Designed miniproteins, single chains, continued (5). Designs and how they scored, part 18

Each design is a single chain, and the fold is of that chain. pLDDT is the mean over its residues in the fold that is shown.

## One batch from the design tools (miniprotein)

Design m16596
Fold by ESMFold2-Fast:
Structure m16596 (fold): chain A 72 residues (1-72)
Amino acid sequence: SSWSLLSTQQRNQLVAQFGRVSVRLRRERGARTLDEQLDVLDQAVDLVRQQNPDVPDSVLDSLRDRAVRSLR
């Protein structure tokens, strides 16, 4: 798992950053439907990826998958 390549601090920082970006984008776009929330998550992954070029894509994909499971 690519998560094992990151320290606990790095994992916590990425999770927090992704969470903040996702909440901001959902609020700004008024995402309410599942499709709109998925679009916001994809955009949040792209923004986090751009800001963290040294982080493996598989780590970011894992963050997205976890967030998708938490959608209501």
Scores: mean pLDDT 79

Design m16597
Fold by ESMFold2-Fast:
Structure m16597 (fold): chain A 60 residues (1-60)
Amino acid sequence: SKLAEAARLGGASRGAVSAAVRAQVAKGMTREQAEDGVLAAARAAPDLSPAQFVQLVERA
């Protein structure tokens, strides 16, 4: 549900949102923390392209 909401808000595909969550988990975050962070990023920057959204989350 959070991933679907993040994809809707950020204009990103669900694949891009899932990739962003996996990248955050790989950095040592829990899945729940990663999903919350991705959703927060989508809310802050709703007009990003899918590629720009993934890059933004990877920088966090």
Scores: mean pLDDT 70

Design m16598
Fold by ESMFold2-Fast:
Structure m16598 (fold): chain A 100 residues (1-100)
Amino acid sequence: HMEERYERLKAELDGARAKADEAYQSTLKVAEKNPELAEQIKKDYETVKANIDRLVKEADEAFKEDPEKGISLYESAVALARAATDYFTKKKEELEKLIK
């Protein structure tokens, strides 16, 4: 039962990561004429990826002893990936308004 829920969360994270990458790439294209903004966007994405990877590792370790804690940490990773999609989508909209 818990294993099935955990496998579903892995699939959800894969989907959320893909959407975050799409949003990141779209935002980076808008910023590519400004090296400073492009570097900041790249750093933001690297930070998000590192935090997701950390949460996944912690979730996998926790799941062995406390499945509910592992699930909670994995849900946090999915939420972070979704928040990243929203962040980059909003950042793209803000940057597009500044293009003349």
Scores: mean pLDDT 87

Design m16599
Fold by ESMFold2-Fast:
Structure m16599 (fold): chain A 63 residues (1-63)
Amino acid sequence: DAALDAAVAEIGARLRLGPGDAQVLRDIFLAHGAAGLRDFLMNSLGLPPALADEIVARLEAAA
């Protein structure tokens, strides 16, 4: 999915992730959905809830 891949690359750049780490976000979103991605962003990356919600909404819009 070209739109989803572009959104993942955009978010990876915003969070200063390498390409392998950005693909982990894509894999979590596809395997565990928006809720699983939100939990990962908050609990593993330590992002504030507002930013995690923004990132999740961006990937949902691209899917």
Scores: mean pLDDT 82

Design m16600
Fold by ESMFold2-Fast:
Structure m16600 (fold): chain A 81 residues (1-81)
Amino acid sequence: MDAQIEELERRLEKKAKEIEEIMKKDEEKGFKLALEAQVEGIQLAQELGLLPRVYSDEELEKMKEEMLKKWEEKKEEEEKR
């Protein structure tokens, strides 16, 4: 259990640093990675019993896709000015 929590902390820290670097160079890619990190965090929290299992992996992927689509539509609208 302890090794699993340490691995999760390392993954979150590494991903946060990567997202920060990418966000500075490519805002769209950074946003996509941030959404992926949130979904992964919820999935892992549910698996570890830290959150009640209320979201399936499929539902979380759909939510991520919908949020990304809305962000892309807003960005495209801004660029078409």
Scores: mean pLDDT 72

Design m16601
Fold by ESMFold2-Fast:
Structure m16601 (fold): chain A 69 residues (1-69)
Amino acid sequence: MAQIEAAEQQMREEAREASELYKQALEAKATVSDELAQEYFEKMEEKLKRAEQLADEANALRKAAQAAA
């Protein structure tokens, strides 16, 4: 199902962006400020929550498809 594949791809993208934000947070802490680093950590957490929601949606769609067979 194309919807399941799209949700999984978006989940992977959100997780990837979260990893990038984590790296930026560590760099900001070392070079700029703790306040800026904290902002990046908060954005990372938001991305991880979005990835979790997309994973739940994909799993629900899979379960529905199996039940309809």
Scores: mean pLDDT 79

Design m16602
Fold by ESMFold2-Fast:
Structure m16602 (fold): chain A 87 residues (1-87)
Amino acid sequence: TEVTTEVHDLGPGETLTVTYTADKARNETVTVDVRIVEEFGGRVRTEDRKEPVADWSDPNPTITVTVKASPDAERVTVILEKTVTRK
C-alpha cells in the first residue's frame, strides 16, 4: 500500500480537476480522500469527502476529483490523499 498527499491552492471561484487512474497491468486499486479548507476573512469551512474507488477490474478505472472554490473565499486549500493497493 502506497499513500501520496497532494496539496492544491485555489483562488476565489477557481475549479480544480484531478484525475487518477488505476494501473490495470499492476492490479491497482486507488482510493482518494479529499479535504477542502476554505478561508473567508475571519472564518474557516472544512469539508471531507471520500471519492468512489477506482479498481483495475473496471473498464475505465479512473477517479476524477472536482472541487470548485467559493467565489467569496480568500483562499481554498485542497488536500488529496491517494492510496494505491497492488495485489
Scores: mean pLDDT 82

Design m16603
Fold by ESMFold2-Fast:
Structure m16603 (fold): chain A 91 residues (1-91)
Amino acid sequence: NPNLNKYGSRILFYTETKDYQRVAEDATEAIKEVKKMTEFPYKKATKDDVIAYLLTIRGKAYDKLGKYKLAEKDYKEALALAKKVNSTLVK
């Protein structure tokens, strides 16, 4: 059971309230948590899928905050992870 559910709910709430700084902060902590996991509790999603999702959310928040270079970096990393998953035909 992923402890990321709390970050998901908070990210949705802060997105609705347009608190993009909090969205970026929570996405950053969630990404760190997922990347440092030695065991991955999701059986129907890859660790890369979750990281790509969180990078996309953080990138959108950075874009809204005018932090375009940080947004571009996150989008590029998310796209690279998505392409890697697709190339392995895991779907």
Scores: mean pLDDT 73

Design m16604
Fold by ESMFold2-Fast:
Structure m16604 (fold): chain A 92 residues (1-92)
Amino acid sequence: VEREEREWRGEVVVEANGKPVTIFAVRGRAERTAEEVRAVLEFEVRAEDAETLAAALEALARAQAPPGAEVRVEVRKEGDRATVTVRIVEPL
């Protein structure tokens, strides 16, 4: 099993689907097993921006993922903040 993790924190405004989205943190991790590669990206955003970012990230992940990869996007809201999680699983 091979693992890689990275984290960034700050405040940046990006455009997603023509709308401004404020991102406060990005965490990435990847894990490789004998059967699959798993990648997880977590974005900490404003709760009101979460669905817009989730839709944009799902579209981007599906466009970039190899054939047969599984893409899942989840939104978890807590007060004024939300975490958007993108999971990609590629069978080997």
Scores: mean pLDDT 79

Design m16605
Fold by ESMFold2-Fast:
Order: C-alpha cells, then structure tokens, then sequence
Structure m16605 (fold): chain A 62 residues (1-62)
C-alpha cells in the first residue's frame, strides 16, 4: 500500500519533470530528464528496502 503510493507519487513527479523538460532549454531539459531517471532509480531502491524489511519482519528477533 505505502509502496504503491510512493510509486504513484514518483510516476507523477517524473511526468511533470518530463513535461517541463519539453518546454525548457536543452541544458535544463537534460538536467530534468536526469532527475527523472534518478527518481525512478531511487524508487526501485526503496522497493528493495521494503522487501528486505518484510523479510526481517518474518524472521525471529533474538
């Protein structure tokens, strides 16, 4: 649920960044596309962290 919300927020942010890039100068457009790519990579990292957290939650502590 939280992961789905985060992914949707990231996808919306990426769409806005790419939309702004279309109306920006070439240097700014390149930067915005780079930020969008970095944001998607960050979301993948968070998804992996959540999967690891779920695994830990199922393991006995002590």
Amino acid sequence: SEMEKLRKLAEEAVRELLREAESSDPRRAELLRGIAEGLLLMVRGVERAIEESEKRKKEEEE
Scores: mean pLDDT 77

Design m16606
Fold by ESMFold2-Fast:
Structure m16606 (fold): chain A 95 residues (1-95)
Amino acid sequence: SMEAERKKFEELVKKAKEAGIAAGVSDASTPQEAIDKSYEAFKKAGFTKFVHLEVADIEDPEVAERARRAIVEGLEKVLNGEAEEVHVRVLPPAP
């Protein structure tokens, strides 16, 4: 369900915050300017490491699972010092 998928993302965001990483999820239609403003806000709040996920059709269980895997992978890369910023887009499967 959409509520269950939302809770999964909230739990992942909480883990990222506890690790000192700013993590966010937005719709894939979100303009780059809005994403940039979010990064500026996190930097002003003292965050130096970021994971951002853009998702289309999060209510699709396959998209939600891919999104979950993508944010976990992004968090691992940042936690391991392999990246300071990770941006991933998750779209529905091709028809």
Scores: mean pLDDT 73

Design m16607
Fold by ESMFold2-Fast:
Structure m16607 (fold): chain A 55 residues (1-55)
Amino acid sequence: MKIEEIKKIYEENPDDDSKVQKILDELAREGSPEEAYKALKIYNDYRKKKNLEKS
């Protein structure tokens, strides 16, 4: 599942947003809108967590 791949990318490469963006774009093009929405929510949660840990 591409959502699990996004989580793994963030855990292994937390500063590499470009890889996550490519997966999100592919999900939007080929996947369902529900899957794209879930992936975007995970991405936003990781962004919030990263900001909290840096502040």
Scores: mean pLDDT 67

Design m16608
Fold by ESMFold2-Fast:
Order: structure tokens, then C-alpha cells, then sequence
Structure m16608 (fold): chain A 65 residues (1-65)
């Protein structure tokens, strides 16, 4: 049913948004404290977000197969 599909998509989007905000917050805090550079924080952020996107794509492919 379309309602269940829409609900799952909405929950996935909310989780992804929440994770992105947490990643940004943590990275910004580490840069502010001088633990890592801004460039290092950006690289880590990009890798984590790419990993999340890849895992979501893999999960969708598995459900479609």
C-alpha cells in the first residue's frame, strides 16, 4: 500500500536528516576545539554521508530484488 511506502520513505528521510545534523555538529565541535582541521572535518563528513547513501541504496536494491 502507498501509505506504508510513504511512511517508510518519510522515516528514512528524517533519520538521514538527523544523522547529517549530528555529523555536522560533531565535526564543527571538533574543529572549534582544534582537534581536527576544517579540511579533515569536511573529508570525514563526506565519507560518512557517502557511506549512509550507499547503505540506503543497497537496502532499497535488496528490497526490490
Amino acid sequence: AAAEEARRAALEAEIEEGLRLIIDGVMNTLVKKGVISEAEAQAIRDRLLATLDAERARARARLAA
Scores: mean pLDDT 78

Design m16609
Fold by ESMFold2-Fast:
Structure m16609 (fold): chain A 99 residues (1-99)
Amino acid sequence: MEALLEEILERAREVAKEAKALNAAGDHVAAVELVERAVEEAEARYGPAVGRALGLAIGGLLAGLSDERVLELARLALERDDAGIEALVEEERKRRLAA
């Protein structure tokens, strides 16, 4: 489990960095396509749970979540804990609104 989570986080960091650069350049379509291709590749190799975990991790990094929160989000996705994912996202939303 841990080795897979570390691989997901590392790949998510790479994709998020490239997507952020594309968004900063105004190429929002290319940023979306980059993320979608990375998720499709992960799903093809490791199955839909890993693809979902990668997609959520990329989204979390782009939203400014910490590595710790992103790892938890990816773990919940691999465990197919939809309620846990929603609870984490809502907690982060409330935390940002309270600042």
Scores: mean pLDDT 81

Design m16610
Fold by ESMFold2-Fast:
Structure m16610 (fold): chain A 67 residues (1-67)
Amino acid sequence: MSIEEKVEKILESLGLTSDTDLRSLDRVRQQMLRGLIQEEFGVTIPDEVFAELRDLKQLVAWIEANM
């Protein structure tokens, strides 16, 4: 399973789609998403970095670069 597919499944578990604007998420969903990514990939996304990530493609690219 690709990183993109794993991230998509995480988004779906939170009731989100691949077209979701990540910057529009409330604080609770942002924390849940970041926690699940840390658990799955072993990478922590800093608050400043997460603020710059808009969509699934940007999120996947960042995870791949920082694994």
Scores: mean pLDDT 80

Design m16611
Fold by ESMFold2-Fast:
Order: structure tokens, then C-alpha cells, then sequence
Structure m16611 (fold): chain A 100 residues (1-100)
């Protein structure tokens, strides 16, 4: 994988992760189910859920999948000598979505 392709994959994962976090926030606050599902589908277009319980399970599964994906991207980044840069991109991206 080329450096630029790897960075683009991290940017795409950050956007999907933003939708995951927003869906979790809406669900956790007792917000609109359809709005939370729309964010889940933005992060995982194949997702199909009919209840808040199914949505919660789908979000948990997606969080585990995204955690695995970023780990794999960081491992690839080590081979290219950019693991620190890639980790910083991820940290700064996550920080922008969940301000202190």
C-alpha cells in the first residue's frame, strides 16, 4: 500500500468513525432512532436494524471492527515508516469529534 493510499484510508475510517460516535451519542441520549440509524448506515451501508437493542448491538460490533481496521492500518504504516504520523492523524481526528 502506498503512503497516500494509506492516509486516504485513515481519513475514510475517521469519517465512518465520526458517524459511529454520533449514532452512539444519539442512542445514549434517548434521541431519535431514525437519526441514529442514518448515522449507522453512513458508517456501514449494509446495516439493517429494526430496534434500539439491535442498533446498540450493531454499533458495538462496528466499533470492534473499526478498532481492528485502525490497528491493521497502523501495522501497514510501520512498514512505510509513518506509524507515528498515522497515529497522530487518528488521535487528532478522534479528538475533533469528542471535544473535552
Amino acid sequence: MEVEELKERVRELLERNRHLHEAQRILGSGGDFAEAVAHLRAADPAADVATREELRAALAALAEEQAKEIKELIEKAKELGISEELAKMWEEGIDSLTPP
Scores: mean pLDDT 79

Design m16612
Fold by ESMFold2-Fast:
Structure m16612 (fold): chain A 71 residues (1-71)
Amino acid sequence: SLEEEAIAQASPRTQRVAEVIEEAVKKGEAVTLKEIAERAGISQATARKEIAEFKALLTEIFKKRVAEKTA
């Protein structure tokens, strides 16, 4: 999946944040930024930064896959 590819390219800290979010999605529960930070063992500011980095990775991988399918 896009998420798995992004996680493989991400730093260990970004991977930890992504794992917390994936667990919440699988349970059908919303988690707050504070809860994500606490579960990942980082600050809320760091968690916000890592989420932004992960979204950027997902966007780049998505663009690449779309370009390949439309060629």
Scores: mean pLDDT 73

Design m16613
Fold by ESMFold2-Fast:
Structure m16613 (fold): chain A 97 residues (1-97)
Amino acid sequence: SEVEKLKKEAEEKLKKATELAKEAYPEYSKQIEELYKKTLEKMKESLEEAVGEAEALGGIGKAAALAAGNKEKAEEIEKLLKEAAEKLKEAAKLEKE
């Protein structure tokens, strides 16, 4: 299923972004991990809600990078989370078909 493929691609991007965010600012690690788990849980319940959670995770990743001074890692985190959100939006559209 194309929906299943998009969900898997989104999960892989979310996981990579989460790992990078935790490396960038360890003090945010627990909050980042909790948002990641919440996003995965929402993917089972509502893809539209999962988009919102991925966006929130992106915001924290950006804030962590500003605090750590690691702008390159921040840009990669933000990019991965935006790509994950787009994959989730596409999956949500296909589920309506």
Scores: mean pLDDT 76

Design m16614
Fold by ESMFold2-Fast:
Structure m16614 (fold): chain A 65 residues (1-65)
Amino acid sequence: SETLLRVATHELARATGLSREEAERLVRQAMAGEISAEELADRLVARSGLSREEALRMARGILAI
């Protein structure tokens, strides 16, 4: 839903410092099944200061919504 997308996007942007647009794109790709939780975590590590463990926890949380 748009509400779940907005919540996930806001939390991801807040935790990583990514722009709203970049965070929304990643959340949409993950929710659409275009990328796995592991792939999303790898992209978050590349784009932010999160550890792989922290990024994977976030990615799995987004997909569990």
Scores: mean pLDDT 79

Design m16615
Fold by ESMFold2-Fast:
Structure m16615 (fold): chain A 74 residues (1-74)
Amino acid sequence: SSRLEKLLEMLDLVIEELERRGLLKLAEEVRQTKERIEKYGMSEEQMERLVEGLIDFLEGLGLHELAEKLRELA
């Protein structure tokens, strides 16, 4: 779906920002999550839970702009 495609694009932006900050292990964990979603897909319920958790995670890191872009998918 378009919403899933936008989520995958947002995960790429998160990976890039984490790598830019030197958070390489977290970037790899997000990349692995993206790969699983690309291979197996995701239900709308799973997507909503991931988006919510990712917003909280990004807010905790001070990544407010990325968190706001993710809220548009919620």
Scores: mean pLDDT 84

Design m16616
Fold by ESMFold2-Fast:
Structure m16616 (fold): chain A 88 residues (1-88)
Amino acid sequence: GAAEARLRAALARARAALEAGDADAAIEALLEAAKALLDITDPETIDKYYEELRKLAEELKEKFNKPFEADEVKGIIDIAYALARRFA
């Protein structure tokens, strides 16, 4: 659906930003992906993309030494996952 397409597009932008060394663009894209996760209704799809989002947030923390911003993004991803799974 449209939600999964938005999530995939946001994940692609997050990966590209991480590779380009653009931490701010990576943070923005990860937050957009977390928002898209809220609109996904299939539990297995939610779990799959949650794992991918967590990996990219960890890479953000390691690559750019922005632990506060990376931990905030991780927290938002965790909240989005919990809400998405509750309504799935």
Scores: mean pLDDT 84

Design m16617
Fold by ESMFold2-Fast:
Structure m16617 (fold): chain A 116 residues (1-116)
Amino acid sequence: SSQEEQRKEVLEILAERIRQMLSELLGIEVDEEVLEKLIKEGPLGLRVLAKLALALREDKLPELAEWLRKEGLEELAELVEELNRLINQPDLSKNRDKINEVMEKLLKLARELEKE
């Protein structure tokens, strides 16, 4: 596959992982309507996760990082930028472990926002 095809496949896999995590957290199947509702009306942590899933699907990670900065979530913004950088590197297979590490940190911090 081309670099562009590999990048799109990775983005789709990561977006699906977030969707599945949201489904587990909420105890319901998270479809497009639920994602939209979480973005508009959800608590901050769930809004971050829902926006991350959409940003991955739409290749809008830089726009997500900008939104996170406006919300005062600088550490999450930096992790999103690192994720974008890793996904844009020429050999995605070599970066798989680093991508997974950044994703785990993003998910942990987003869930911690639910405590506030």
Scores: mean pLDDT 84

Design m16618
Fold by ESMFold2-Fast:
Structure m16618 (fold): chain A 96 residues (1-96)
Amino acid sequence: MLPKVTDILASDDKAKQVADLVKKALETPGVDSIGVTVNKKEKDVLDAVKETVANSKSDVPVVIQEVDDSPYIATIDLIRDGKVVESIHIRDKDDK
């Protein structure tokens, strides 16, 4: 019994893509908290996530963490009843 995992590829606008996903997670009914992990080198993504959370009128707590040496640009964990129920992984586009 694993949480639902969704892997998606980064778009041309990484900051907007991740911010939109965080906003959608905050609008999801029955979510108790959200964990967002951002690659430390993705400063624009981190800034966009922080701005999205600050501008949100949601009472859902958001924990933002920075990581080094991740294959992901960001991960978004949706938590309900103390369990991760969905995890969204945004991968960098390795094919260039």
Scores: mean pLDDT 79

Design m16619
Fold by ESMFold2-Fast:
Order: structure tokens, then C-alpha cells, then sequence
Structure m16619 (fold): chain A 95 residues (1-95)
């Protein structure tokens, strides 16, 4: 859920802009997951991780949410935390 995701973000990545995450969650919470590549890849290319995270939560794509949490942690230099999130993504979908 959004509430669970916010709690995890606050715990592990407290510098994430939660208002941006919530904004993109609300915009895409009822949109099909198939739109994610078209919507999130431009944000990722621009390093707008908060937008991509919000879209992943809104579309209920847990694999991409965990992967994005790992990417954000890696950009922050938190390598051990990034590996933890990447492992969670891989456990849900190894492909």
C-alpha cells in the first residue's frame, strides 16, 4: 500500500521527496501497469526517481518499486541498502 511504502521510504531513504512520490501515485493509481515503460523511463533518464517510485506504487508494480528503491539508494552511495532492495525485486521476479 502507499502507507506501507511511505513508512519504508522514511525508514531507509529519508531524503526522498515524499510529496513528489504522492503526486505521481495519485496521478497513476488507476492506470495499467503496461504504461510504466513509457511513463517511467523518461523520469529515470532524468534521474527523477521520486516520480518513477510514485508511478510504480500507483500501478501496484512491487518489482519495479523495489528496483527503484535500490537505484535511489545506489545514487545516494548506500551500496549495502541498494543490494537489499535489488534482492527483494529479484525474489519477486528473477527475470
Amino acid sequence: SLEEAIAEIKRDLPDVDLETVKKWYEKYKDKPVILFPELAFPALAQKKYEEAIGIAIGTKNKVLYYYLMGLYAKEQGRTELAEKWFKKALELDPY
Scores: mean pLDDT 75

Design m16620
Fold by ESMFold2-Fast:
Structure m16620 (fold): chain A 69 residues (1-69)
Amino acid sequence: SRAAELEENEAVSREMTEWLRRALEAVGRTIAPGEGFPPPSVENATEEAIIERVGKHTGVAPEEIRERL
């Protein structure tokens, strides 16, 4: 159902947002939500996509971000 689908998407978004927070913390950056860094969406809410976004925003290589986590 649509309700179950929304619940699943919301849970994934929460998990990816927490993962994003951890990734930013690992590279020593603090970025406010919406401050030039788009929030993770369900379509783009993957660990790898978040690593790529953090890398682009901070200039840190994706491999280095993965190692710091």
Scores: mean pLDDT 60

Design m16621
Fold by ESMFold2-Fast:
Structure m16621 (fold): chain A 67 residues (1-67)
Amino acid sequence: MERAATTTAGAARLGALDAGLDEAAAQKVYEIAYEAGMKAGDDPEKSSKAAGEAGREALEEQLRAGA
């Protein structure tokens, strides 16, 4: 579900920027979350859950790498 994946990935990107990551790192978080949502995405609930989890993991990884 494109809308659910896009919305959740967008929120993850904004969260990354708020956490102090630069635009390039925030864009990576978006891409990872979006891809996960699209792969799970025959159902909006599954898409949003997959995108949210992948986005959180990507954000934590970028924060650790940047620390």
Scores: mean pLDDT 77

Design m16622
Fold by ESMFold2-Fast:
Structure m16622 (fold): chain A 92 residues (1-92)
Amino acid sequence: STREQILKLFDEFAGIVHQIILEAELEGKLEHAKKLREMLDQIVDAVRAGDYQRALELMKETVEYIKKNNLATPSMIEKMEGIIEQLEQLLA
């Protein structure tokens, strides 16, 4: 179903962000890791509430934060942006 596809894409995005958080913690970037955990929790809460539009907005803000602070590789950013593009198409 469309809902199952949407949830799978959110789960994939959450997994990438969680990996970035763990890498930030290992590198001693504790303030960035805390901010990303807060942002990820807000995304998860929005998804659980069925508020997919809010979740999508929070995901975009999370990617911009990651880019601004150089917290991920270009390949990881491309994967996150690809997930966002797919979600925008499914939620249109």
Scores: mean pLDDT 90

Design m16623
Fold by ESMFold2-Fast:
Parts: C-alpha cells; sequence; structure tokens
Structure m16623 (fold): chain A 73 residues (1-73)
C-alpha cells in the first residue's frame, strides 16, 4: 500500500483501520533507514510500555505526527 493511501487510512474514523495504518507506516519508517527511525522506534516502545491509557494516547499522537511528517516528505 502506498504512503498516500496509508495517510488517508490514518485519519479513518474506525480506530482499527487507523491503528493498522499507523502500524504499517511505522514499519515503513523503521525499514527506510531514515534518521527519524530511532525516534519512531522509541515512541512505539513508549506507547506499548506506558503505565496508563492517557500516557499511551499521548505517545500514540506523537508517533502519528512523526510517521505522517515522514510519509508527506
Amino acid sequence: MSNEELLKLLSDPDPRVANQALEELTKKVLSSGDPRAAEVAALKRAMYTAPNVEEAQRYRERLTAEVREWAEA
């Protein structure tokens, strides 16, 4: 799936669709060799290891912003 298609799905009102798009974009960044891959990996880890839902959501929002910027570049 193209970055343009994934960016569209990232804004989908269905959270399952949006989460799948986020995961695919995150995998693409991590595989790209882009300098932001380290930050993206750290944000993904922080999201999954967050002590509560509110912190996990903040990391998810930051991860979404980082992968969006990469895909739009």
Scores: mean pLDDT 81

Design m16624
Fold by ESMFold2-Fast:
Structure m16624 (fold): chain A 80 residues (1-80)
Amino acid sequence: SMAAEEARRKELLERIKKAEQRLASLVSAKGIVLAAIDFARKQGASPAEIAELEEQLKQLEEDIKKLEKEIERLKKELAS
């Protein structure tokens, strides 16, 4: 029915909006970690401390990539 199609479209739009908000937060967090790595290197932090920050960066990059793929999938569903 037309009502079910409208409900599905609204659901997809809400899911996209929430995913885009989460993506913005993760991109912001990535910027903070990158700045922290640069600061740690300049202050002569230990290799272990730098490695911990680099692992945090790697996890954030993986989470960002997953959210970007999810947003693309949802947008494709909305377009079909």
Scores: mean pLDDT 90

Design m16625
Fold by ESMFold2-Fast:
Structure m16625 (fold): chain A 73 residues (1-73)
Amino acid sequence: SNEEIVEEMVKRAEEVVEKARAGKLTADEVHEILLELEKKFKEIQADLTLEQGRRVTLALSMVTAEYLLLKIK
C-alpha cells in the first residue's frame, strides 16, 4: 500500500539522519541515498495524499540538511 511505502521511506530517511549525525556516513553516501529517495518520491507522489506527501517531504528535507552539513566539513 502507499502508506507502507511512505512509512518505509520515512524510516529509511530517519536511519540515514541518525547514522550521518553519528559520523557513520560520508557526504557522498548520504547524497546517494538522498537521490534514491527523491527518485522514489517522484515516482509515487501523484498517488499520495497531501498528508503522506508532506511526511515524505519533511523526511527528505532532514536528509538534505545532514548532507549539506557534511559537505561543509
Scores: mean pLDDT 88

Design m16626
Fold by ESMFold2-Fast:
Structure m16626 (fold): chain A 79 residues (1-79)
Amino acid sequence: SSAITEPLEQGKALFERGVRERDIALLEQARRLFLETKQRVLELRRSFSPAQLAELTAELDAAIAEVDAEIARLRAEEA
């Protein structure tokens, strides 16, 4: 679904740019987009098989964790 694929790809692009530019604001934008996408997946959960739902939520949780780790790393470097 473009409603899931487009924001997921946009979030990945924002994450890659935030890492490259060391820009916490871009990383926070990526994080918000991944959280919004996860909420959308959960709202549409009946449209997915249990396996597909587990894979999508795991991918989004991993992406959120990666963003959180990068934000924490950059903040520690500024301290």
Scores: mean pLDDT 86

Design m16627
Fold by ESMFold2-Fast:
Structure m16627 (fold): chain A 79 residues (1-79)
Amino acid sequence: SDIEREIDASFGSMYLYIGKKSKDAEWYLKAAEFFFKAGDLDGAEEAVKLAIEIGKDDEKLRKKAEELLAKVKAAKAAA
């Protein structure tokens, strides 16, 4: 629903803000997941790229972020 998309986008923005303040890749990954659920593919792509860049030394986080980036790019190509 529209309300669920707005809630997911709000969580995305909140986690993006936390990520910017903490410089922790985990919060950028959470932001990207919520933007993706909200259908904000541009926001999801930006947040997941930040997660990959900052989390480059965390193999488990990088794998999750790269998988999400692939899903975001596929969704953008299908639009």
Scores: mean pLDDT 86

Design m16628
Fold by ESMFold2-Fast:
Structure m16628 (fold): chain A 84 residues (1-84)
Amino acid sequence: SMAQLQQQAAELEQQLAATDPSDLASRARLLSQISQVYEQLGNLAKSDYYFSQSVALRISLLDMSDEIDEGIAKLMEAVLNAVS
């Protein structure tokens, strides 16, 4: 029902507010879920808003993953040099 979807949106928004600002993965997931619920409610403006924020955070997570991989590569080089 619409009432259940509205409650689900409110619960997800509360979870988003309670999520650590540095937990980008959880925030991105919640933003995607909120977007889908608002799409089911026919509120396309809110659906698009939350979807755009989710996409932006996922792009940031991909960029962070690339930076982590580069950091691991640098650490591996340092270890290799230390055992020489």
Scores: mean pLDDT 80

Design m16629
Fold by ESMFold2-Fast:
Structure m16629 (fold): chain A 88 residues (1-88)
Amino acid sequence: SKELEEEKKTLIESIEKLIENLENLSTEERQKRVISLAAGALQLAKRLGNEKAAKEAEKLRKYVKETKLSTEEAKKILEKLKELVKEL
């Protein structure tokens, strides 16, 4: 649907903006924002019934909750999240 395409586009744009701003954020703020975007991807995958994408998004979200992320680690996770959303 047009709504789904717009939701995917908005989430991808949010991920890309965060990647651009990672170096300007504290470790705590990076963690919070990455968790938020991973939760968004998880909810979208669940709504679409994409079990594989939902499991992958949940793994990324759990990892980020338990780990303080460097800028490079956050970028890698966000790039994976972006590709996951693109393939929904």
Scores: mean pLDDT 85

Design m16630
Fold by ESMFold2-Fast:
Structure m16630 (fold): chain A 70 residues (1-70)
Amino acid sequence: SLSEEEERARYLLDLAKETLKNMQEKGLPKEKIEEIVKQFIDYAREHLSPELAEKVEAEIKKLYDEMLKK
């Protein structure tokens, strides 16, 4: 079982993934998507341990990079 903090990190990552997917499907501009990416990363840094925040940041950046390659 995940710790409560790890569960929060997973929830945040899932929320970011769904949000970014929905923004892409709606055709929102790249600049707006980048703003939301930054907001999720900033939230992770403020509310998670440094280790979990780093993992969440890496995964969100990976998701965004994958979106740009389509």
Scores: mean pLDDT 83

